# Designed miniproteins, single chains, part 114

Each design is a single chain, and the fold is of that chain. pLDDT is the mean over its residues in the fold that is shown.

## One batch from the design tools (miniprotein)

Design m3962
Fold by ESMFold2-Fast:
Structure m3962 (fold): chain A 94 residues (1-94)
Amino acid sequence: SPLLRYEEETVALLRRLLEEMKTASREEQIELIRRTGAEIVALAREAGFEGWARHEEEATEGLIRLAEEDPEKAIEAVETLIAVYEARAAELRA
């Protein structure tokens, strides 16, 4: 399923982002979020989900703003996103 693949690949990208963010400076976190967000947007477009791609672009900008204000809350937000995408992937496998 293109949707299942999108959800699973997004989880993998977010898990990499989370681990990299834990040891990164605020400026490094912003660049990591921008890079990862671009990859997730590309995955959504490849899956044919243009509306979701736009949503992911907006979510990336929101996460960048959060990291600029509170890097620890940005990490918590990524942890929450991982849980949401993992739950959706599990639902699609059932």
Scores: mean pLDDT 86

Design m3963
Fold by ESMFold2-Fast:
Structure m3963 (fold): chain A 64 residues (1-64)
Amino acid sequence: PTLIGRRLRELREARGLSQRELAERAGVSQTTISRLERDEAVPDPATGFRIARALGVSVAELAA
C-alpha cells in the first residue's frame, strides 16, 4: 500500500488550497483528506484519481 500523506499535503499547499477546498474540488469528505495527509489511510483507486484530478496532477505524481 502506498502512503501519500506528505506528497498530498505538498501538492495541496503549493496550490494554496485548504483541506476543505481540496475535498470540495475532489468530491470527497474533508475527513478523508485529513486522514490521507496523516498517513492514517491509503486511498482506493477511485479516491486517488479524484484527488489527483482536483490537484491537476497524475496519480503517479500523487504517489511519488
Scores: mean pLDDT 82

Design m3964
Fold by ESMFold2-Fast:
Structure m3964 (fold): chain A 94 residues (1-94)
Amino acid sequence: MSKEQLEEEINEAMITMSESVGRLVAERSSKDQRLQTADWLLEKAEKLREQGNEKAAEELERKAEELRRATEEGDVKKASEYLGEGMRILTKTL
């Protein structure tokens, strides 16, 4: 029982770390790099759909579009939030 709780805690920590990394990457990236990252998330969403994970694919596609839009609008804070959320979605599929 305590072992299952520890495993859940470790998984949540890994997801949280992935989100933090995504935010930092977006903050440190140029506009062109953020747009390339949005394309990369769309590529990952396609692979998730091929694996039968349509829900995660749809969520990731939405985050990719939100990242692209925020980047085009010059909203670095929103771009960072959306990439963080995208990385969280990806990590949950591992």
Scores: mean pLDDT 84

Design m3965
Fold by ESMFold2-Fast:
Structure m3965 (fold): chain A 84 residues (1-84)
Amino acid sequence: SLEELAAELQRRLDAAAKELGARVSARLEVDEATGAVVLRLGVESEEDAEKLLERARRIARELEEKYPEFRLEVRVEVLPAKVE
């Protein structure tokens, strides 16, 4: 299910963020136009963004194999320090 996919994705990303020592904000969205599940990751630096994107892409690829009904997109953004 989408909830199971989201939970496993979040768990794996949390582990990756801890390994990298990065501060990460994560949000899941469904793109209504395409039906894709979009994972948005916010980080404080471009270096963290690049490393996290590589890890997140590998995780998403593995999850697409388990959940072929879902199309996963991962986007990593460098965010200014803000509360939302």
Scores: mean pLDDT 74

Design m3966
Fold by ESMFold2-Fast:
Structure m3966 (fold): chain A 104 residues (1-104)
Amino acid sequence: MLEKKIEELIKEISELLGLPIEELEEDVEKLKEAFENDPELIEKAKEFLLLVAKELGAPQSIIDMIKEAKTAEELVVAVLELVLWLAKNREKYEKLIEERRALG
């Protein structure tokens, strides 16, 4: 179930960002292996991702996915959902960067 969801998310991100599917699959595999090899990295990554998701105003559904992730695969799904949401909301993200640049 999660593997199919990861494949669907990779395809959508590839189509939106114009990135090769093969490169995204390689990056996802490396990320999954990193989380599987270091369980402490999962907890640190979750804490960091929650800070980023909240700062960017990500939907509660994505925030909940990050909070509820217990496995490497579940955390990878949460990361991909966040990336896909950012890709779909690129104009909002670029505007936030420009506003932050004006304040800095």
Scores: mean pLDDT 77

Design m3967
Fold by ESMFold2-Fast:
Structure m3967 (fold): chain A 61 residues (1-61)
Amino acid sequence: SMETLKKEREILSEAIEVALREGEEAGLRKLRELATQAGFSEEEIEAMEKMFRGLWAGHQA
């Protein structure tokens, strides 16, 4: 749904902000915390982690 996509984007954005301040591992922890709290499944969280890693690699380029 559009609501789900919006929430995924919000979580990814927050995780990247944390990673920029505190490093990749802190960002990944924040991603998992927020996604779990929001009720995402483990499969959805794994997909979001892959997106995060791609975005993070881009920020380090």
Scores: mean pLDDT 85

Design m3968
Fold by ESMFold2-Fast:
Structure m3968 (fold): chain A 85 residues (1-85)
Amino acid sequence: MKVYSLEVEPLTPVAPGAPARVRLTITVDPADAEALAEALRGAPVVVPVETPEGRLALRGRVVEARVVSPDVVEAVVEGVAVALP
C-alpha cells in the first residue's frame, strides 16, 4: 500500500509520561482507503509527534479510523508520550 502523506495533529497537550491523543491524516490510493481504515482500528501504533519541547513518540492504540474523502483516512490515536533519544 502506498502512503502519499501523513499529517499528525495533537488533540491534547503531549508531554513525556502523560496520556495524549493525536489525529492522523493519511493520504493513500482511493482503492486502499477502506482497507487502511479497517486495519488501523484498534491497532497498536507508535506515532512521532513534534512539540515545542522536542520530538516525542506517542505509544498507543488507534481508537477511531474512518475514510473522510476517497483518498484520505483520518485516525485518532490514544496513548502515552515518551521522549525520543
Scores: mean pLDDT 80

Design m3969
Fold by ESMFold2-Fast:
Structure m3969 (fold): chain A 87 residues (1-87)
Amino acid sequence: SLEEQVRVAREAAAEAARALREEAEAAQAAGDEEKLRELAREIGYRAARAVIERAGLEAARLLAERLREGGDLAGAEGAERAIREAE
């Protein structure tokens, strides 16, 4: 079902973000904006890869669009890189 695919994709994306959480928190505490952008790109990349595997390429494109619309341009860039590699 669509609800099942969305749930699986969200879980995979959350897992990807969790792996880099400590580094992201440390960068935030240090005010290191360049490192935060680098980590956001990596999180977006890993999240999109997980979404591609579990929900497909179209779902990953929607993720990238939502990240961009929400102002997470670095995350969108990372997600778009994963999409391009999977094409």
Scores: mean pLDDT 80

Design m3970
Fold by ESMFold2-Fast:
Structure m3970 (fold): chain A 69 residues (1-69)
Amino acid sequence: GKPLTPEEAAYLAAAPEERRAVLREIAEKLREIGDNVDKGIELGKKIAEKEGISPFEAFRIGLKKYAPK
């Protein structure tokens, strides 16, 4: 699959220990989604900007919309 954006990767790497489980869960879902990863990230960024939520939560919303069945 395509790599995460540098901003997302840096944020994930710097996250507190309490968030590591969530990071791993997201990484697993990204592997499952494959080529839709970039679309999920792009949509997540737009949602974060529009709704004023964290990029992390917006990222999850984006992936949910682009997850294949």
Scores: mean pLDDT 58

Design m3971
Fold by ESMFold2-Fast:
Structure m3971 (fold): chain A 74 residues (1-74)
Amino acid sequence: SMEELVERFKELVAEIQKLLAELLKKDPDLAYKLAEEIDRVMDRFVEAYRNKDIEGMQEALEELEKLLEELKEL
């Protein structure tokens, strides 16, 4: 459901924000670059939500999950 996708989005964003805050202390230039990329994916999720585009929401979540895994490896 769209409600489940929105809940997953909130969970991913919260975890990403926590890791970005940690990265900002270690490597601010990389943190700003990744934050910009993450912002673009978040904007696509919000646009898909407004358009009731479940497939677009799922694709944006998959991209956020990939970015989260990249952040965890740094």
Scores: mean pLDDT 89

Design m3972
Fold by ESMFold2-Fast:
Structure m3972 (fold): chain A 85 residues (1-85)
Amino acid sequence: MSKEEFEKMIDELIKQADSLLDRGEYEKAKEVYEKALEIARKIFGEDSPIVARLLRKLAEVYRKMGDEDKSRELEAQAEAIEAKR
């Protein structure tokens, strides 16, 4: 797959996970965001803007599930990426 094809795949996964999150399907939303995050890290690198975006989305899922510690950890990772810009 081309890099552009991976970008489209990640966007589609994010839209799917956003829909699941809006419906209260937190465990399913987590799985889809984690899949998108793995692809983003491999293709675009750990410090890419898309990785920061996905970490913030995943942090929101963990917060809604009551895992505040994991949510804060993920937000800190996203902030560290954004601080480089």
Scores: mean pLDDT 84

Design m3973
Fold by ESMFold2-Fast:
Structure m3973 (fold): chain A 67 residues (1-67)
Amino acid sequence: MIEIDVGTGLSEEEKEELKEILKKNPDVKFVFRPRYGSVVDKIKEQLKSLGFKDDQFEVKPKGIVGR
């Protein structure tokens, strides 16, 4: 399993890096940790546009403080 910290969205440079990581690790589960729950759907759509399959990743926000 690979855990990746992401902020509030993916930059173009981050998108290209993630595409390369996915190609090298096609059978690995990914967990993306965005800062806020409000950006989860945005991150999911960005990841799907990069070729990530629904069952290949999870998006679990860290939250700022436990709420």
Scores: mean pLDDT 75

Design m3974
Fold by ESMFold2-Fast:
Structure m3974 (fold): chain A 79 residues (1-79)
Amino acid sequence: SSDDFDRAVELLQRLHDASPVRSEQEVLEFGRELGELPVVDRVEVKRVSDDTVELTVTVTREQDGERQTTVMTVRVRIR
């Protein structure tokens, strides 16, 4: 739904604004909350370096009768 898509965007924005985070565990908690949303198909958390983690979310929604898939990535630093 539109509300679920807006929630996914809000969570990614909050994670981006939370950088630098205390630990990878904090990123995993955002990933878990994202994974509970019906519009979210996939959540990937990848450690890119010793101090950087990427969260990638794949979201599918209906738009104008077509299924639209969006991939969003947030890169965060660990303290």
Scores: mean pLDDT 85

Design m3975
Fold by ESMFold2-Fast:
Structure m3975 (fold): chain A 110 residues (1-110)
Amino acid sequence: MDAQLAAAAKRQAEAAALAEQYRDNPQKLLEELEKAAEELKRAKEEGDKEKERKARRKLSIYGDAAIALAKPENRSRANSLLVSSMLAAADGDLELMLELTREAGRLAIE
C-alpha cells in the first residue's frame, strides 16, 4: 500500500537525519536508544497500547540510526541484536530487551 511505503520512507528519512545529527556524538545516540527502550518497558508495564506503539516506533528509528552509524562489519550483528530486543519485548522479557538494546548501541559506536 502507498501509505505503508510512505510511512517506511518517512522512518528511513528520520533515521538518516538522526544518524547525521549524532555523527559527531554517537554516545548521545546510544543514550537516546536506551531511553526509547525504557519508554517501551514502561508502556508495556502500564498496558498503554498507544504509548507502546509510539515507543516501538521511536526505538525502531533510533535503532536504524545506530545501524547507519555502525562500521559495515558491525551492521549485521547490530541489526540482529535490535531484532532480538524487539522479540524479547513481544515475549514480555523487558530486561532482556534492555540488555540487547544496550549491546546493539555499544556495537554501533565501536
Scores: mean pLDDT 81

Design m3976
Fold by ESMFold2-Fast:
Structure m3976 (fold): chain A 97 residues (1-97)
Amino acid sequence: GPSAAELLARTRELIEQAKKTTDPKEQLRILREAIDLLDEAIRIATPEQRPELRELLRELLEVGMELLKQLPDDIEMINEAIGLILRVIGLLLDLEL
């Protein structure tokens, strides 16, 4: 499988794509992919990579919270965004933040 460094690099690219995307459905897809990559990275990362993992998780939390404010009145999209935000919070707690 990919290295932790490769997963972290791809996550950074996805975060930047999410910030530039105006379509909420596309932002949700990118955010989910980024969270999935970080979830994989946490399982294989070295202790030295944990600060970078926490930084990227905090950025994903900020992106998810901002997206939630901008979503249309679509309950399915709102529920998906909340679910993704809760996943990020769970991963941050696993890293003892």
Scores: mean pLDDT 86

Design m3977
Fold by ESMFold2-Fast:
Structure m3977 (fold): chain A 91 residues (1-91)
Amino acid sequence: KWRELYLEALEYFKKGNYEEALPLFEEALEIAKKELGEESLEVAKLKFFLAEVYEKLGNYEEARPLYEEALEIYKKVAPDSPLIKVIESKL
């Protein structure tokens, strides 16, 4: 289930274990997209954390489109989210 992968990925992320967090966020995102749809709030959160992981690993080319995609979803489904300003500061 995507939630179990997401929570495991968050534990690695909190510890600074970004290489371990990466595949777990990727798998969680794939499952969430299938179950909840591409423009769900959960998919936006997963894209945001996946972008954060890529940024921490120095992979800015991979991070940028994920931040952009997360931003567009947040603007559409949660326009009052404080994450919008956070993501805009990354771009």
Scores: mean pLDDT 86

Design m3978
Fold by ESMFold2-Fast:
Structure m3978 (fold): chain A 80 residues (1-80)
Amino acid sequence: MKLSKEEAEAALERAKKLLEELKKKLEEAKAKGDEKEVKKIQIQLLFNALVVETEADMAEDPEVAEELREIAREMKEIAL
């Protein structure tokens, strides 16, 4: 199974939006000292990093695949 260029680009746009949303929520949770919410968002980032890496492996377009891998990497880094 492979993602077409259009499907992979759609996955990339969803991944970018999700990364920005989770990054903002993580910053807000840290600012409030909400340790439970911080851990929840970290788990969501790690889970979605695995999903995005899988989508990158399925992507037919190598350029879009690499962009997906970069988003997944940033998700993992922010989850630390």
Scores: mean pLDDT 85

Design m3979
Fold by ESMFold2-Fast:
Structure m3979 (fold): chain A 106 residues (1-106)
Amino acid sequence: SAAEEEELRAAVLEVSRLAAQIEAALAAKDLDAVKEYVRQLIALAKALVDRLMRDPAARAEAERLLAEMERLAKEMEAETDWAKVEELARRILDLVGAIVGLLLAE
């Protein structure tokens, strides 16, 4: 429906905004900002899965991807090498992209 399409579009825009903030924080080498925006991105992804995922199989896959994002975020909390922080952040962005792809396929 048009309402569902509008809600999906709004969700994609919210994810894109946080992804851009993460990229800006990475460019600035602001570790605290990267950690904060990653936490916000994971919280947003969880809310979108709970609110918009109707198919049980897609939800189960999205929950698996969310668990991997949380694992990578915890690894990032202990990391001091900026190159590894950037790699972990990029992997988290790839995983949220996969969740958005699952959401758009419904």
Scores: mean pLDDT 87

Design m3980
Fold by ESMFold2-Fast:
Structure m3980 (fold): chain A 74 residues (1-74)
Amino acid sequence: EEERKKKLEELQKKIDEYNTRIASLDAEIARLRAEHPELTPEQKERLFQLEVDRAFDEINLAIEKIEMERIKKK
């Protein structure tokens, strides 16, 4: 039971970290789009990198949430 609690706490920390990072990336993407309505090629590359990072973080978040739910059901 204690080991299970520690694993759930570890997974929750990872979930919180991904949520925080995704929120940060969303804010940066929104700021870049707002400040530069017509993006330069360099700004488009940065935006693409931010969107890719966000997509990977969303995938990792989903994986961690699935694992947490699997542990919670046991």
Scores: mean pLDDT 81

Design m3981
Fold by ESMFold2-Fast:
Formats: sequence, structure tokens, C-alpha cells
Structure m3981 (fold): chain A 79 residues (1-79)
Amino acid sequence: SPEAKRLQEELERLTAELKELEQRLRKRAREILGDNTDLSDAEYDAFVERMLSDPEVQELIDRIQELRERIARLREQLA
């Protein structure tokens, strides 16, 4: 149906946007982590705290959550 095609195209568009935001979050996480490839438990806790206090990370997490909710709603409409 034309409506199913429209919802499918919107789902594909939102899925692409989600992947872009996830890539941006991964890039920012690597910037915060730096060159440290061996994290102790204490270093991991410090990394998580730095991530949660970073405004760009907070904005990206919020946008990712919103997109996931929109994608879930569209998938329900297509089922």
C-alpha cells in the first residue's frame, strides 16, 4: 500500500539518522577516552562520569533515545 511504503521510507530515514548519531557518540567517547586501551575499573568509572557530564554526550544520548522511540512506534504501525 502507499501508506506502508511511506512508513517504510520514514523508517529507513530515521534508521540512517540513528546510525549517524551513534557514530557521533562513538567518536566523542573515543575523544574522551583518548589513547587508553587498558582501563582499570577505576579508570572506567572515571570515563563513564566524564561521558555523563559532557554536554555533547548528553545531547546525543537524548536524541538517540528519541529516535529509538520513533522507530519503535513506526515498526508497530508496520506490523
Scores: mean pLDDT 84

Design m3982
Fold by ESMFold2-Fast:
Structure m3982 (fold): chain A 93 residues (1-93)
Amino acid sequence: SEATVREVLEAVLEGALNDDPEGAIKRVKELAPEVEEETIRQLLEDAHYAFKMLQLGVDEEEARKSPVELSEEQKRAALEKLRAMEAAARAAL
């Protein structure tokens, strides 16, 4: 369901934010046991680059090549930007 997808994405985003991949895997498996660990690890990697893209204002290729490591504060700022974009998209219908 859409609600389950949102909960899975929230668990992945929190895991990426806190550098807690094992916690994210555990939470996703509780919500959606059918999702493979490899898929969850890929989503965590994608979230890491999404944070870098949002914080630096670069595309995915440039984010992957960038040697910049985000601080916890920068990751939190990126997550807030992502949540604001999701809220705006929902409001736009």
Scores: mean pLDDT 79

Design m3983
Fold by ESMFold2-Fast:
Structure m3983 (fold): chain A 74 residues (1-74)
Amino acid sequence: STQEKIQRLEDIRDSNRRQRALLTEYYQEMEARLAADPNAPPREQVIADFVRLIINSVQTVIEMLEEKIRELKE
């Protein structure tokens, strides 16, 4: 049913929101460490940049899920 499809998408959305929150917390801790260490090796910034890209990708997935949920409720 449409209601079952909506519930499934909402569960996936909520899972992605939790994953994004955890990644954002991890990213903020990385950025704080980098800001505190003027001698941090370049690899640490590359890792932080990669984590930021993953966070942005997860946000895009959340937005796509929210749009699909909106369509199904219409």
Scores: mean pLDDT 88

Design m3984
Fold by ESMFold2-Fast:
Structure m3984 (fold): chain A 85 residues (1-85)
Amino acid sequence: DIARALELIKKSKESFFKDKDVSKSATLLTAAGVLISSARIAGEDPAAVRQAEIELLRTLLEISESLGDEKSKKHYEERLKKLEE
């Protein structure tokens, strides 16, 4: 369910940036990623799946940058480039 994945991404941003709860944010993003992967494997709307993956990767990129994780940041930037180009 892509709508559920997008809701979890929104809640993860709130948990990380407002509540400063890194653990809760990580749990929510992991759950969102599983839902997006399941939707892709099930052959759901490719445009909706792609947009949800872009939102997930952008959120992971923002968190990686905030944490100073340069390796994860570069990895997510490369994945975003492939999806947006």
Scores: mean pLDDT 83

Design m3985
Fold by ESMFold2-Fast:
Structure m3985 (fold): chain A 100 residues (1-100)
Amino acid sequence: MTEVMKKAIEKLNELIEEILKKKINSDEEFRKVLEELKERIIKLGKELNLSEAEIRGLLLIAYGRLIKHINREEARKIVAEILKISLETLDRMLENLPEI
């Protein structure tokens, strides 16, 4: 892992912790949180000169952590919809994520 990627993951963890402190009472609020997090991660990746593939990796790590923390079943469906992938594809991608 590069020093730049280590910094990206550290800042990503800070963003996720900030998001997890917010009350999420509906699927619509959860969708807004995922879109906000996506925009923040894309901005972070651009500031750190990360590739599109590295930015996608950070998005998957963040979304995987949110799924584990929030209602698992509903969260998985919403994340798959936002990423425009099947639940089966999402599950395979999450299994291949580094432990953070």
Scores: mean pLDDT 75

Design m3986
Fold by ESMFold2-Fast:
Structure m3986 (fold): chain A 65 residues (1-65)
Amino acid sequence: MTVGGGEVDGKYFIATSQNGEVTLTEAADRATMQQAQRQGQQALGDAAPVANQVTQGLAKVKLAS
């Protein structure tokens, strides 16, 4: 299930959750990342902005190594 998306340093990321595990995948473009943010909004409602912020934070860590 897609839970959010974020952008860091011109790269786009999608967060997917399955059975409590979160996987971060690089998105091909901004539109794909924004689609993931919309899916997260539908799945999480009021928690979607927090999930997007967490996704962006995880992406920063991934890009840092």
Scores: mean pLDDT 79

Design m3987
Fold by ESMFold2-Fast:
Structure m3987 (fold): chain A 74 residues (1-74)
Amino acid sequence: MLEEVIKKMVELVRKDPEAGERLLRSLSIQEMVDILREKGMYELADKWASMSSAERGEVLNAVRRELERLRERE
């Protein structure tokens, strides 16, 4: 479910903002999947590849917003 994916991605970004930035800079779905696997998020990586471009866009928007919030607190 999309909300669970968003929650897990936001949690990852809070613990590792650099991973969030790498995901936003990724040029392909495969690069994003590789980043998620590197972080031990295997279920998320498999789900990510099967998601629509619109669903991935919503998750990436949530990642971007969380990174913005973290920067505002600095």
Scores: mean pLDDT 79

Design m3988
Fold by ESMFold2-Fast:
Structure m3988 (fold): chain A 63 residues (1-63)
Amino acid sequence: LEERSRHAQRLADKAREHLLEKGYPEEVADRAANRVFVESLDRPLTEEEAIKLAEKYAEELLK
């Protein structure tokens, strides 16, 4: 339970940093990272899957 939460937080942090590095606005990066965190709690994600989902969520937020 605690290990899952820690893993989810690490993926969310990684996704947020990735989006900020790519030039996404902070608000978009924060919201996308939160969605990755929730998804990671529901099912195990790889780092690659988490980054891919974060980019998808960021694009959806820019609509």
Scores: mean pLDDT 81

Design m3989
Fold by ESMFold2-Fast:
Structure m3989 (fold): chain A 98 residues (1-98)
Amino acid sequence: MKPSLKEMMERALKLFQEALKQGVKPKVSTEIKKNADGTTVETTTYEVEAEFDGKKARVKLTIKNTYDKNGKLLKREITLEVEYEDGSVETWTKTIDL
């Protein structure tokens, strides 16, 4: 059973809020790619490295929006990745077709 979008976003929000309390601001990057089929993919990544529950971890939230030729949102893919200093990785992915 995969987590709900709400559960994943609540997890991401909590992690970013904990980082902000430690004075660490997320690094934001945006990439736009036009595909041969006329669709456009916008990828926005929010990344932070901070201490969570006594462990250092890197949190990466990626939001990938696919638009048609007229700018209508067709699909949204959200990926939350948490990489802990011990090498363990937590990955949550949700796709929303619109």
Scores: mean pLDDT 81

Design m3990
Fold by ESMFold2-Fast:
Structure m3990 (fold): chain A 76 residues (1-76)
Amino acid sequence: MLSEREIEEKLGLAPGTFTRLSERTGLPRKALKEAFQEAVDVTTEPGALAAHLRRRLGLDLETYLRVEETLSELTR
């Protein structure tokens, strides 16, 4: 299984992205990791990645927008 750091590197995300997303959105870190691991071969684009998370985790609009903004800030 990929570590959080390996997933972050593969998706072009800054170190600590999982911690920051969990803190900002209240989403479970394990659920985020599973959803991101599914996304690793899809895209590094914040909007497309956030849309994937929304579908997989059943996020409301407010949480989805917070995820999208956070990923946009943390994508390199």
Scores: mean pLDDT 74

Design m3991
Fold by ESMFold2-Fast:
Structure m3991 (fold): chain A 64 residues (1-64)
Amino acid sequence: MSQGAADLLHEISAVSPNAQAIADELRKRGYTKAAEAFERSAQLGGDEATQASLEAIREVAKAV
């Protein structure tokens, strides 16, 4: 059930221009583990960034 996570990410993405801003907003809302996963994704490139982004989405789904 990822609807809550999807809604949260959509709302944050609408006001956040990049992955770091999304991570900062997640921290403000108390989703620290999800924020860490997004920061990790932002520091990687190529295929590794894609895998880290999927991990970040899973962490948001667990937190919401």
Scores: mean pLDDT 69

Design m3992
Fold by ESMFold2-Fast:
Structure m3992 (fold): chain A 81 residues (1-81)
Amino acid sequence: MVDELKEALEEAIDALKKGNYQEALKAFSRAYRLAVEALKRGEISKETVQLVFEALRAIAEGNFDKAIEYVKKALEELDKL
């Protein structure tokens, strides 16, 4: 689950950097679902889920730079596992 979450987040940031916003939204939605499931299993922290949620909100608001920052922070938290 954590590896799948990490892949979804990396896919989302790559899509954002390429301007593929529809693909980014799909990847972020998948990442958020995976993050909630991983939290229920005790595999990640609530803080990591919050970072994924904030990234999704930033995209919805059109703030792509802020979304990228939240994804990077979430990936850093996952890399510590």
Scores: mean pLDDT 81

Design m3993
Fold by ESMFold2-Fast:
Structure m3993 (fold): chain A 94 residues (1-94)
Amino acid sequence: SAEGEALLAEAERLTADLPASVRALVLDAVGYLLKQGRLDEARALVEAVRRMREEGASAREIALTVLRRLIDAAEAAGDEVLARTLRSFLDHLA
């Protein structure tokens, strides 16, 4: 969709200067929500990242926020394998 493409383009711009792993995480999270038809949640995630960038949040803080949201999305979708994998990464980062 045009809105989905615009959200991905904005996520790319918001994360262009971040470490590649964090940029990939944000883009993958937005893409996952769009693939699930969860457009409102994809929009909310991009808005949250934009606000965090405006507030000078660290790459780590952005990664933690995105991981938490992606875990919630995976659990809601019944993707128990993805949710467990993401929780393991969150525990390592926190």
Scores: mean pLDDT 87

Design m3994
Fold by ESMFold2-Fast:
Structure m3994 (fold): chain A 94 residues (1-94)
Amino acid sequence: MMSAEEARALVVHELREVAEEFESMGMHDLAAKYRELAERLETASLEEQIALLREQRDWLAAQAAKETDPEHKAFLERVVRGLDGAIAMLEAIA
């Protein structure tokens, strides 16, 4: 079982990995946004992390719905599912 501290650190690490994936796809604005989100989460409380991830998830889901490039759309939908998993994991240990 992961500690709350380990789970929080894992979520930050995964957001940094997602930022690098956005960069590799030419989605530079999203890459920058996810790097900034990861930095904000490093100093956030567990409750604040969950709130920030929920806001980002809802925003990204709306962006995915508007995306016309099928490769980008599929990637955004995959990231939304990843955020749902991260939120569920953090809520289970809250």
Scores: mean pLDDT 83

Design m3995
Fold by ESMFold2-Fast:
Structure m3995 (fold): chain A 68 residues (1-68)
Amino acid sequence: MLSEEEKLNRETREKFAEVVAMREAGASDEEIIARALEIIEEVRKKAPELALSDAAARAFFRAELARA
C-alpha cells in the first residue's frame, strides 16, 4: 500500500500532468513555470517534513516534464 509520502507524490504528479497539458496546449514558458512553482510551494507547505528543498522540488518538476 502507498505511504502518505507516496500518496502526496502521486497527487503532485497529477498536478504536474496539468502543467504538461498546458505546455502541449501552447502555454508560454512563463505561465508553465508560474503554475509549477505554485504547485511546488503548495506541496512544500503541506509536507515540510518531507524536506523538499527548492532544488529538489525543481528537479522533481523537470523530471515529470521529461517523462511526458
Scores: mean pLDDT 66

Design m3996
Fold by ESMFold2-Fast:
Structure m3996 (fold): chain A 72 residues (1-72)
Amino acid sequence: DRIGELLREAAEIDPETARLALKAGLEAASKESDEKKAAITGLQAGVDTARAAGAEEVARLLEEALRLAEEA
């Protein structure tokens, strides 16, 4: 729920960067067979993509989502 809310907020703030982050995340996650590792790897790729684009707020929201996924 919290992760989904953070991802939705990121998409509302910057839909273009959110789309790029999602694409990068899905590509990175597809290389992992373990579901938890796939989620963490995907979110990390999303954070890296948002930072590279200079989308500070999107990167911050995705970083929080990554932290929550790591705790789960």
Scores: mean pLDDT 81

